Designed miniproteins, single chains, continued (2). Designs and how they scored, part 97

Each design is a single chain, and the fold is of that chain. pLDDT is the mean over its residues in the fold that is shown.

## One batch from the design tools (miniprotein)

Design m7368
Fold by ESMFold2-Fast:
Structure m7368 (fold): chain A 96 residues (1-96)
Amino acid sequence: TVKEQTIAQAALTIYLAGLDFMMDLYAKGGVTEQQVLDEVEQLQQVILRSLRLGMDTSTVNRVINKLQDMKTRAQSLGLSKTAAKLDGIIKTLRSS
């Protein structure tokens, strides 16, 4: 339904912003890569649930673009495990 799509899009936006915030904290020495990975795992569950509920192609492409930006940021910060996990999520979405 439109309401379910709106809620799913809001959740995606919130969790994507949360990951950016965790990477900001990592850059400042406030968190470990494991804590950033835990946020990526939560984001992956939100993405998979949203996909099962029926994301449209434009929403899928928007999420892929944001994940690519986040992967680039993770690489620049030396978050190698985080970048690899984000790449895995991108590949899953591209094959959907």
Scores: mean pLDDT 85

Design m7369
Fold by ESMFold2-Fast:
Structure m7369 (fold): chain A 73 residues (1-73)
Amino acid sequence: MMKEGEERLERARRALRELKEAYERGEVSKEEALRGLETLLGQLEQLKKAYPELSEKIEELEKEVRELMEEIS
């Protein structure tokens, strides 16, 4: 069974995927997508501080978030 930190990381990864899909489908505006990604990035920074053992996995997801932000911008 997943530990709390891993569950939060999985939820964050799912949120990124859902945001990307919603943006690609035109369900959210560019501004809404960027706001969601900025919020997610902040959550990942907090998660990294709470679960330093997951830092590498969290940093990989942070990179994906930043790459999508650059693509949208």
Scores: mean pLDDT 83

Design m7370
Fold by ESMFold2-Fast:
Structure m7370 (fold): chain A 61 residues (1-61)
Amino acid sequence: ATAEQARALGAEVGALLKTLSEEQREAILAEAIAAMAETGGDPEGVYRVAERALARARAAL
């Protein structure tokens, strides 16, 4: 993945999270934080976490 794709993905996730309820946003963020801890901060793993968060946010709409 390119840096531009990572930035665009992050922006999309952030925008969708703002449209969700506080409870839904907190649940998605909690999952992402836990997954981030498991990746140890590896960039490849971080991108996968962002993709999962996007899918969860879209499902919650």
Scores: mean pLDDT 75

Design m7371
Fold by ESMFold2-Fast:
Parts: structure tokens; C-alpha cells; sequence
Structure m7371 (fold): chain A 82 residues (1-82)
């Protein structure tokens, strides 16, 4: 999971920089993503129906790259919850 979060952090940083945003280091982005994954894993455990609705919203995101990143984050949260 740590390696997968670091990979996701690199993609987030790349997209942020392409959008002209000042993005923190990959290590800092990865740390923030770890917290998001843990929080999302708790949603999956306590309210799986809400989690499925969030996944549907991610799939329907108009920005394909953001959709793919969101789905990857949700998958990591499922693995964390298991």
C-alpha cells in the first residue's frame, strides 16, 4: 500500500503542476493521501452504501484523469478496510 500511495502521490503532483498549481513534495502529498485513504476506509466499514455512491460519482467525473485518480484512491481505501 505505501508504494501504491507514493505512485498515486506522483500522479496527483503531476496533474496539479499541469494545472499550474504549486504542489508540495511527493512525500507530503503521499502523507496527505494516507490520511484520506484511512478516512475513506472508515466510510467503507460504517456506510458501504455511501462509499458506493462516492465511487459512482468518481466514475462520472467529467475530468477522466481525476476520475481515474479518484477510483484508484477508493480502491486503496477498500484494501485498507479489509
Amino acid sequence: MKEEIEELAREVKRLGEELGLEVPSVEEVARQLEGVVEATAEVYKKDPEAFERVEEQARNNENKELSELGLKLLELAREKAS
Scores: mean pLDDT 79

Design m7372
Fold by ESMFold2-Fast:
Structure m7372 (fold): chain A 87 residues (1-87)
Amino acid sequence: MAAFEAAYEAGKARARAFVATHSREEVEKRLLELVQQYEEAQKAGDLLRQAYLLGELEVLTEHLGLEDLLGVVRGEIEKLRQLAAEA
């Protein structure tokens, strides 16, 4: 539980710093890279890596105004949070 929330918050903090120092085009490129990394973390079953990447994805999708994708990301965070609680 605590490790999941720590990873998620660390991902959010990283993405907020990235958004503050990078152009919209660089943020869009980073979003695509994060989607690929998230798929790899899911295949590896790395729960904490998934939490970190979802934190980054939430901040980037919110910054870019991608409301539909933001909804999907938030849904995945809640599913993963529930899975972490059952472990």
Scores: mean pLDDT 85

Design m7373
Fold by ESMFold2-Fast:
Structure m7373 (fold): chain A 89 residues (1-89)
Amino acid sequence: MKEKVLEAIQELARIANETRSPEARAVLSDGIRRIAEAYEQGKSLEEIKKILEDTINRLRELAAQSTDPEEQADIRRAIEKVEEILKKL
């Protein structure tokens, strides 16, 4: 289980680096921080999954508020990749 969570953190960092939207990158960075803190505190996998779900929901809200089609596509790509991480946990 430890290995899966650390892999998720690493993959989220990669997604954040590939994401062009500064606001979406900030949401991803906050998600990474929250997961790392939860992991250090010995929180359950269920709590970590809830942090990922919250991160996805925040990204969806951001995409809905964007008026730039390219930014919307960038954020949607990030959402899809985060959803894949959640499915693997």
Scores: mean pLDDT 86

Design m7374
Fold by ESMFold2-Fast:
Structure m7374 (fold): chain A 120 residues (1-120)
Amino acid sequence: NELKAKGEAAYAAMDPEEQKKVDEFSKKIGMGRESVAWALSKLKELGIEVDEEELLKLIRALTLIELMGFKNEEFREIMIGKMKKLGFSEEEIKEFLEALENEDLKKTVELLIKWIKKEK
């Protein structure tokens, strides 16, 4: 599993405080340490600043995208359905699909933050 290998490498490169944070988040969201470490390392690279609740939701969403793939049709259909229920515009949905098609992780995360904020 490519995600597992990337996540274990990310975890091993972390300092003890970062590893502790990964372990705590892993327990809170019910995901493996490797998945949480990978997602946190990517969000840090992108300079994403959000609260803990938003961060946990982003870790779940980002890991799901990586596991299923950006071009996974079932994942896209599920996300479109959820976005429509949350009142996203057709333009915002198209922007999200374009970000997924281009594998634009930064743009995908920015749009996921908008989605997470609408669920609050």
Scores: mean pLDDT 77

Design m7375
Fold by ESMFold2-Fast:
Structure m7375 (fold): chain A 100 residues (1-100)
Amino acid sequence: SKVDEEYLKISKELTKLVVEELKKKSFPSPAEKLKALYELMAKYAEKILEEEDAKKIKELYLNLAKLADSSTPEETAEVTKNLLEINKILRREAEKKAKK
């Protein structure tokens, strides 16, 4: 669908910016690399998304960065919850773009 195409476009643009920045850095552990990934996702969301959605997604990615070393069932559930909420917001942005 047009919405799925716009969603994929947003995801690819965000991923490209984050991956290019991560390639310039070295990390002491996988958890620190994952934390940096989420912090960069938060930073670059503002460049791709509308202001209100960018602010919300930024908060969600920063929460994921804090959970990068998560190991308990409760922390894993919180990670899943944040990822699902990010997905809903990105889908909403794709719907807005598909209507234009």
Scores: mean pLDDT 80

Design m7376
Fold by ESMFold2-Fast:
Structure m7376 (fold): chain A 68 residues (1-68)
Amino acid sequence: REELARAVAEAAGMTLEQAEAAVDAVLAARAAGRPLSVAELARAAGMTSEQAARALAVAAEALGPLAA
């Protein structure tokens, strides 16, 4: 979780706190069995759609090879 948040912060050019909020939103959506779109992540983490798109791309790359 912390490593993923750091990777998101670096790739999307956001603070670690914003990246942690984005990662928490992704994990919460998965736990609820709900898909998370770029627009939903942007609203949940208080960031732009462009930042949310980069955050989702980094999370998918990091979680895909290790978690799936």
Scores: mean pLDDT 71

Design m7377
Fold by ESMFold2-Fast:
Structure m7377 (fold): chain A 74 residues (1-74)
Amino acid sequence: MREEAEKAIEEARRYAKETFELDEKAGNEAQAIVMEGEGRMNSYFLRGNEEEGLAAAKRAEDEAKEILERVREE
């Protein structure tokens, strides 16, 4: 679970980086989502809630991807 969650955060960071190169404002929004998701993931894993930690990481990945897709449509 932790390895899967860390990979999800890495993918979220890639989406945020790509978004930032296309649109700085949207990139900042995506970076904020990644930072919040990583913080939640770490908090859940620290408490032993591994499933919630993985879900938080995957949510950050999905939200960062949505922002990238939105920017690519414009």
Scores: mean pLDDT 84

Design m7378
Fold by ESMFold2-Fast:
Structure m7378 (fold): chain A 99 residues (1-99)
Amino acid sequence: MEEEKEKKIEEDKKKALEVAKEILENQEKAIKDKTVKGIKMVYLEEGDGKYKLVVATTGSADEISGEEVLLETDDEKEALELMKLMSKVSEEKKEKEKE
């Protein structure tokens, strides 16, 4: 049971990072291609000694489609690692857009 618990945490963490990267990549591509239907923002929310990787989506109207928490952690190191990985994806996009 302990192995299953560790595997689940690691899988959830990996999945959250993968979804965040995909959202950031697809958002810039959609903006460039003028195919964007709603703006998705991925950010790290700090509060109450907890860190949350959050996706907020705005609809094509004045409607907010909602906020989804991809990952919640009490570990500052895990939060910083997530931020670094997200920042790295953003840097790679900047280089691709560099003429």
Scores: mean pLDDT 62

Design m7379
Fold by ESMFold2-Fast:
Structure m7379 (fold): chain A 73 residues (1-73)
Amino acid sequence: SKEVEDYLNQRLEELKNSTDALEAKIKAGEATEDMIVKANELKKQRDNLENIISESKKADQEIERRMQQLMEA
C-alpha cells in the first residue's frame, strides 16, 4: 500500500542520514569503535529495508499493470 511504502521510505531516509553522518566521522578519522560497529549495523538495516521496498514496488507495479490491461480490454 502507499502508506506502507511511505513509512518504509521514511525509515530508509532516516537510516541513510544516520549512516552518512557516521561514515563522515569514519572518513575524518574521528570515529570510535562503537561508531564503526553502529555504521555497519545501519548499513545492514538499509540493505534489508531497500530489498523490502524493492519487492513491495514490484508487487504494486504488477497489480497496476494487470488492472491497466483489464481497463484497456
Scores: mean pLDDT 80

Design m7380
Fold by ESMFold2-Fast:
Structure m7380 (fold): chain A 82 residues (1-82)
Amino acid sequence: SMEELRAKGDEYLKKGLEYLLEGNGKKAAEYFEKASRLYEKAGDLRRSKLARKWSEIAKKEKISDEDRSMAQVQLAVLNAVS
């Protein structure tokens, strides 16, 4: 179902954020790309775009303190909704 695809997208987005905060940008980007594809299949274009944006952040040579803080907030939101 679309709901199952979205939930799996949320799971992969959460994993991506966890890897990003651990300093593993490459693995974070892979999970964000997987999340983006799942959200697209679910018809959730807003979340797909968000996951794609996180993938671009993860591909930076070094993420900013602002990027890190935003990742912490996004992870907390996902944990509260799940």
Scores: mean pLDDT 86

Design m7381
Fold by ESMFold2-Fast:
Structure m7381 (fold): chain A 90 residues (1-90)
Amino acid sequence: SAKAFLEAARRALEAARVRLAELLAQTPQTPELAAAVAELERLTAELLARLDELLARPEEPSEAEMAEVRELLARVDEAYARVVAIARAL
């Protein structure tokens, strides 16, 4: 179901946040890394708020709402990849 996808996405985001925190604890802080992390945190907060809103409703999300979630997930994935690439180059 659509809600099962949203629950899986939420769990994946929480797991990714733990991995990111472990990476950042071992990474030298630079202005470029700090800016990339801030953008990732902003996008992740936006996605989590939307996931929580849709999961709180008894009704299944519409196709338009699911398309919005998929687009936000793609942006979070791109931002996460950016942070990891910067951190691993340090």
Scores: mean pLDDT 87

Design m7382
Fold by ESMFold2-Fast:
Structure m7382 (fold): chain A 76 residues (1-76)
Amino acid sequence: AQERLNEAALLYLNGDYEEAYRRSVELGEEYRDSDPLAAAMAYELAGRSAERLGDFETSRRLREEARELVARARAE
């Protein structure tokens, strides 16, 4: 989980926002049921990437999804 998240984060830091977005969404979907905290980190990065691409609605939605995943994990 951490290695693939770090790869997506490096794409974001290098300005490759479209690839960072795609990779982060894929990771969020993959980890949603098995590792909700990793999924939340992935959706947060996807939201930040969408914001950099000018898609503020997608950014808001993905960051809201990340917060919901964290809240559910903390409630358990």
Scores: mean pLDDT 83

Design m7383
Fold by ESMFold2-Fast:
Structure m7383 (fold): chain A 63 residues (1-63)
Amino acid sequence: MNNRLAVDENGKLTDEGIKAAEELLGVDRETLKSIKDPDEQIELVERLAKALGVEVDVETLKK
């Protein structure tokens, strides 16, 4: 894979980021691709980053 970034430098979702958001957030891929508003893209990026962080945090929270 040449592009491994889920999020662009400007915080915009790439095709790979959209797929990851679909898998992690459980939203429809078509819906994610239809989002053209920067604010909505930022919200998805925030949720994706949080979901990725939670994956690491669940290991720490497991006692």
Scores: mean pLDDT 56

Design m7384
Fold by ESMFold2-Fast:
Structure m7384 (fold): chain A 96 residues (1-96)
Amino acid sequence: MLSPVTLSPEELEGLKEAILRNGLPEPKTVQEAVEQVVKLLLEELKKNGIDVSKPISGEQGLKILDNVFGEVSPEFREVLITLLGGAAAEEAAAKS
């Protein structure tokens, strides 16, 4: 399981907006929003053949975010990159 994520109201609203922009249903909880975003990012990583067993560079993370969510605020991108890194680490551990 991902570590507990604490989001500001602004970050949570941005997360919901990004999810809705991708045609997904509105998440009912912060945890659902995080899980939906993580799944989308992991699917995009797999589609692009990115090895989740090694650290994802900021450049790779930004490309994945742009492909999945399009234009988002710099502050919100920072949150998404953190979530992506944590999800990739969990996926790598699960494969071991």
Scores: mean pLDDT 66

Design m7385
Fold by ESMFold2-Fast:
Structure m7385 (fold): chain A 93 residues (1-93)
Amino acid sequence: ADGVDIYQVDPNTPWSDIDISKAKKVGTMKEVSPGVYSTVLDLPPGKYGVKNVGSSTISFSVPQLGVSTDIKPGQTAFFQSPGGTITITGKKV
C-alpha cells in the first residue's frame, strides 16, 4: 500500500545521526478513506521514524504522544514512544 512507512530506529542513536535507510520497518499507514491514513501499533519504548513514501504532503499525528507535524514526499518525521499501543494518523494537505 502507498502512503507512509513507520520505522524503528536505534534508541541510542542521536536524532541528528539517524539513517532511516538502516532502520527496521515496523508498520505502514493505509489510506482508510480518501486522503486519510491511519494505523494502530503496539510498540516497545524507543525512537521511531515516519517516512512519507507517497506523492502528497501528509499532516502526521500521534495523539497519545501530542506529536503533530507535516511530512513532505520522501521526508521523515521522528518521535519517541514510551511503549504501548499508539494510533498514527495522516491526512493529505
Scores: mean pLDDT 80

Design m7386
Fold by ESMFold2-Fast:
Structure m7386 (fold): chain A 85 residues (1-85)
Amino acid sequence: MDEIIRRLEELAEELESLGDTIGARVIRQTVELLRNNASVLDLEVQEGMLGITIGVAKVAGADDESIRLRREALRLLREAIELRR
């Protein structure tokens, strides 16, 4: 779990450096949920929200790198959910 949190923090920093403030904030919210031992249900809700933000970013013409980093964060969140089950 600590490794997943660290990697998510790194992704948030990368998104911030690209000017993707929204992506960075959503990933930091995910980190906060993991640090606060959020339920699997709360994490699954966050997974849905992150998926929606990826879809919206694509429609809005966001940079491919921002979309890639958000997708990697979604993958890590899914890994965290499996560890909590």
Scores: mean pLDDT 85

Design m7387
Fold by ESMFold2-Fast:
Structure m7387 (fold): chain A 90 residues (1-90)
Amino acid sequence: HMEELRAQLEQFRATVEKGLETLGVSEEERKEIREVFEEAVAKAEAGEFTQADLEAALAEAEALAAAHPEVTLELIKATVVATIAAIALS
């Protein structure tokens, strides 16, 4: 259902923006995150996310979290993609 999908994506957008503010992420890094977010939203609305995409994004996020003790920009990007894929497939 497109309306439910859009509502969930907008709630997640608000969560991401608050998280970036709390972490003190730079405006340049926030712009990169927003670009990744919008690309993932477009893929979700097109119905193009697969279970394999979700599994791949989760594996990437887990690998990045295990490799670094700090929250990295790449971990945030991977987590955004995984979450949007999960929303699209629910």
Scores: mean pLDDT 83

Design m7388
Fold by ESMFold2-Fast:
Structure m7388 (fold): chain A 108 residues (1-108)
Amino acid sequence: MEPLTPEEVARIRGLLGQAETLLEDIVEKTKNPELEKLLAEVRQIRAEFDRLVAEGKLTREHALAILDRVISILDKAIELVKDDPEYAEQLRFVKEQIEAEKARLEAR
């Protein structure tokens, strides 16, 4: 399995951080328990990512699986905030960035 470059690790870490921060803001303002559950899932994914990086076990396959999981979470979050166009737009923007990173990794 091909290892990720330090630059790829930094980009993915940044994207996971953006997704978590945005969901934290939305949860704080909406207090929606379903969004709070999705935020907990993103935090678990970030912890798993950081563990794999620290152990030198982060592979392209692991990274692709992590990005797919976050895309799925963002899709659920977008549906939950569909009546708030500002939050829906911000979530779609972050999702698009994650999909672009996934496409870059798949092209190697």
Scores: mean pLDDT 89

Design m7389
Fold by ESMFold2-Fast:
Structure m7389 (fold): chain A 89 residues (1-89)
Amino acid sequence: SAAQRRAQLPALIAQLRSTDPQVAQQAARQLVAAAEADPSLAPEIYEALKKLLSSTDPRIRQIAIEALNEMAAAGQLKEEAIAAINELS
């Protein structure tokens, strides 16, 4: 369900801060896949990734930027994703 998938977002966000780059990358891919599978989750995933952009860890910021770019390319939150990226530039 959408509620169940939404409940997984905090865990995936925690994995984005993993010291293992493979774990962090996999979490980012899972978030993008979740938005594609259920567009109703896209706003929450966008907000979660946007929050990660304020991380002091440049690796975490880069993973979030790449995930947001992938969401924009998929057309789900094109304008919102681009706006978030532009605000950080």
Scores: mean pLDDT 74

Design m7390
Fold by ESMFold2-Fast:
Formats: structure tokens, sequence, C-alpha cells
Structure m7390 (fold): chain A 94 residues (1-94)
């Protein structure tokens, strides 16, 4: 039975520390609701933090989504940029 999560990321945040926190919330939500192991969670969190520190907000979301698509090719991942400057990320696990 497919499981769908909707996640939000504020693209207007340029502070790397706050951006890193947003990624931590996203990764934890994915792990808890899609049943990731602790090892998968730790790997994903490390990658998300690296991306958050080195990329602009829009590039960070793109790189993170691309990483998820490579690591979990069976997942359907869609990204929509909203009028308020937030990114809406929809993740569906089969």
Amino acid sequence: KPKTLTLYFDLTVTDPEVREFQFEVIVRTLAVHLGLSKEEYDELLEKAREIARTKSPEEAVKEFVDYLKEKYPDWKIEVEVLENGWAKITVTKP
C-alpha cells in the first residue's frame, strides 16, 4: 500500500544553521514514517547536513531530492515551489 508524505522547506532561509535544522526535521520525518533503519537515517542526515552547509537553499533542495531519487529509486518524489517561497516535497513509498 503506497505511503505518501508531504514535507515543506522554506527557501527564503539563507542561514546555514536554520537550513540544516529544516533538513534534520525532513530526514527525521522520512525515517519515522517510511521505516528507515538507524544506519539509513544517519547516512541521510549526514548527506543533508553537507548539502545544507555548501549550497544555496534552492540548490540544497534540488541536490537532496536528487540524492533521494538515486538512493531510493522506487520512491516517487515531486517538488513544487509555492508562491510564498516554500518548497513542497511529496514523497511516495510503494
Scores: mean pLDDT 82

Design m7391
Fold by ESMFold2-Fast:
Structure m7391 (fold): chain A 67 residues (1-67)
Amino acid sequence: MREEVLELLREIVKEQAEKYGASPEEVEEALAKIEPLVEETKRLDPSLTYEDLKEALEGIRELAKKL
């Protein structure tokens, strides 16, 4: 579901922002720029499901924790 993908994306952005001391305004700006990329990605590959995007984001989140 789209909402689940967006929620996960918001959690990842907030976790990274907290790690690097970003301001609340920078977090909101990042979310505003990143949220449209979910729909853009589906336009580039119509075969992608929201579940596929969720799995990809979970993988990115795990990699980000190691960086």
Scores: mean pLDDT 74

Design m7392
Fold by ESMFold2-Fast:
Structure m7392 (fold): chain A 62 residues (1-62)
Amino acid sequence: SKWEKYLSEDADPLLVETAFIIAANMGEKELADELLERLKRLYPDVPDSVFEVLKAIADKNA
């Protein structure tokens, strides 16, 4: 899969963010959700409310 590198433990955070934006805009809901969970692990200090907004944006485009 073209997305495997973005789901890797070694993935650059900026690449994961970029992949999430692309997946969300393409309506790839399941992939966007997987990338969002990866971002939550990469940024544990960010409030859950931020991730809820990002999920809502992805869901709207799906």
Scores: mean pLDDT 72

Design m7393
Fold by ESMFold2-Fast:
Structure m7393 (fold): chain A 56 residues (1-56)
Amino acid sequence: SLAEEAALAGGDGSGAGAAGGAEAKDRQHMTGQRNASQAAADGWDAETVAREAAAG
């Protein structure tokens, strides 16, 4: 449902927070390193990067 999807993607940052997702954490590790470089060029915040990575 939309409510459940919103709760899941509502800035939880599951991969960044490692809330019961070892694999998700590994994906965040790889994506985080790449995204950090890209975010630095775009001037994004770490929180925004984490949210986008979790949503993607």
Scores: mean pLDDT 53

Design m7394
Fold by ESMFold2-Fast:
Structure m7394 (fold): chain A 72 residues (1-72)
Amino acid sequence: SSLTEQARKYLKKAQELVKQGQEGKVTPEDLREARKLALKAASYAHQADDQELLQQAVEVLGQVNSLLRAPP
């Protein structure tokens, strides 16, 4: 479905920013963008009733929040 496609698209973008953030290669502004992308991914996954994508989006959101509190 288009909702599942949107969830995957936003999730992939958020995951890439988290990976870069874990390596100290992004700004706090980039991490705030990653948080917005993860929230969009979670919203679309929930609407699509895709539990696996929703769990991945929630995990990424947790990683973003951790990086915003304590950058590496």
Scores: mean pLDDT 86

Design m7395
Fold by ESMFold2-Fast:
Structure m7395 (fold): chain A 74 residues (1-74)
Amino acid sequence: PLPDLSEEEAFAYARPGIETLLAQGALSQAEVDATRSLRELQLAVLEAARRIAEELGDEEAVERVDAAIERLRA
């Protein structure tokens, strides 16, 4: 869970995941560079994670990511 964190703290928690997705090619540097805020970057990461979950057929992971995207949009 992501508690009540500052943008810097939330980014630090997300950093290992972002680096992993970039290294695996699931997220591109161009997509990261196109984000203007931590929220947009988090959305890009979640969309990349959703694509991976769909490829793996992990329906539970897809539902979790969709819930996280909706929460981030609220």
Scores: mean pLDDT 66

Design m7396
Fold by ESMFold2-Fast:
Structure m7396 (fold): chain A 60 residues (1-60)
Amino acid sequence: MEEEEKLENFRTAFMNPKAVTTPLQKEYLQKLKNANAQELIEMAREMADLIRKVLEKKKG
């Protein structure tokens, strides 16, 4: 459940920065704005990993 909430906040900051309202969303948005290409790739992989963990945790 916590990982699903993190995924929602990360996705909002990444996909729809205009909808950023929560402190966690603002943190992700600030990281995205300050990140170089390498950091952006790492954040995209983190989002993909969170999606996988949420799906695996629901099945386990």
Scores: mean pLDDT 73

Design m7397
Fold by ESMFold2-Fast:
Structure m7397 (fold): chain A 81 residues (1-81)
Amino acid sequence: MEMIKEIEELVKKAVEALDRVDGEEAEEYIKKIIELLKKEIEQGGDTDFAKELLKAIEKGMLYTLEVAVSLLKDEIERYRA
C-alpha cells in the first residue's frame, strides 16, 4: 500500500526535523500524515489501521510532538510485524 510508504517517509522527515530542533517543520509533516490518514478512512470505510495510527498521534499529542512521532512509529512497526 503506497500510503504506508508515504507515511513512513513523512515520519522519517518529522524525526529528522525534531533532531534539528525544528518543531515547526515536524508539525507540518504530522499534519500531512493526518490528512493522508483521514483520506484513507474516507475512501476505505472501516480502515482500522488508519484509525489506529490517528489514535496514536492523538494520544502522543497529549504529551509532546516527539511522543506522537514515537507512538506513530511503534504502531507502523506493529502493523508490519
Scores: mean pLDDT 77

Design m7398
Fold by ESMFold2-Fast:
Structure m7398 (fold): chain A 65 residues (1-65)
Amino acid sequence: SAQQQKLEISYEFSLLHQESEPEKREEISQAMIDLMRRMDAAIAEGRSLEPLVAEARELIEKFRE
């Protein structure tokens, strides 16, 4: 479900935040907030979450570098 995809991405960002250095945490938090808001809008409008899930995965990989 779309809600399940949102929860999974939220959980991945929470783990990333915990694993990251203090200097990166603010940027990670802002990215998560923006993405969650956009996912909520997509769900409300019945739009696919696939582009946002792909964007989230790329962003998480970038922060892990």
Scores: mean pLDDT 84

Design m7399
Fold by ESMFold2-Fast:
Structure m7399 (fold): chain A 84 residues (1-84)
Amino acid sequence: APITEPLSPEEEEALREARRRAEEVIKEADELIKQGKIEEAIKLLEEAIRELAELAAKMSARAEAELTMLIIRLAVKLLEAKKA
């Protein structure tokens, strides 16, 4: 069944901020990788993953699922950075 319970205003705000942060981190990591600053890109991505994982642990199952999708996107970028 679809998740029918709405997100709290606090969770909606946290998810908006998390999505914005994830997009910013991905863009910054891409730029760092292009510049050969691989270690800086890895540290940035690992910190963002840690922050989102800590946030997910404190939220509802729906919000945790949304944050998990952002964590997966960051983890894919981290694997790309490690190959560079």
Scores: mean pLDDT 81

Design m7400
Fold by ESMFold2-Fast:
Structure m7400 (fold): chain A 77 residues (1-77)
Amino acid sequence: MDKLIEEYVDLALEIKRYRKEHEEEDMELDEEMKEIEKRLKELEEELAKYDGEEVYERLTRILRERLSEEELKEITL
């Protein structure tokens, strides 16, 4: 579970950073970002097999460990 959540966090942050950079531009996601979105969906489906509360607690812990408080506020899911 932790590895799935860590991968999910990494990919979700990548997409959030991309969208933030291009928020003022009417840009479609490139093919690389579309593949990341597809992988995120696969990870969401795998994580849905686990207890939602446990996943959420693990997710918040991993986010706090990987991101500064400032970064966490900037990329809140």
Scores: mean pLDDT 69

Design m7401
Fold by ESMFold2-Fast:
Structure m7401 (fold): chain A 96 residues (1-96)
Amino acid sequence: VSKEELEEEVTEAMLMMQIAVLERYADKIEESELPKVVEELEKIFEEALKLKDKEKKLEVLKATLRVAKKLGKKFPKSEKIKELVERLEKEIKELE
């Protein structure tokens, strides 16, 4: 295993952990907190796009989409969440 492969595995694990925490906390997120949560999801999306392994990238993107869709259902008026969901769905489709 190269140092680069190990760094990718660590990055994927960290991103998946962040996503799991956000998913668990999603039901308690208030509208005032939504902008910061969206910013964190956008950062996760950007870091996922830097992953070289297609399967790891897809796993992180699909998990991020799951959380974004859950937030979109809770906050249906949020254009930022809707835009993030659309960007995630497009990227996943292009990779598959």
Scores: mean pLDDT 84

Design m7402
Fold by ESMFold2-Fast:
Structure m7402 (fold): chain A 91 residues (1-91)
Amino acid sequence: SGRERALEKARELGEEVERVREEIEEIERNKEKISKEEALKKLTELENEANRLRAGAYSLESLGIEEAKKVAEEAERVIERAEELKKEVES
């Protein structure tokens, strides 16, 4: 059914948000071992990806997939963490 496909998409978006979160955490763990330029580039790319995932999740929520709201909220937290880490790296 259309709902089952939408729920699967919400699950897939959630898995992608988790992957982006893990990549940000890996950058944070390795921030002393990578260049400032490389860290900022990767964090900007991950922030942009999280923004796209959040938009996709809100699109699903607007279609009545309430489970997508949690995915969107998690993506917002990931975006905030990327912004915070970018500020730390730029310091």
Scores: mean pLDDT 88

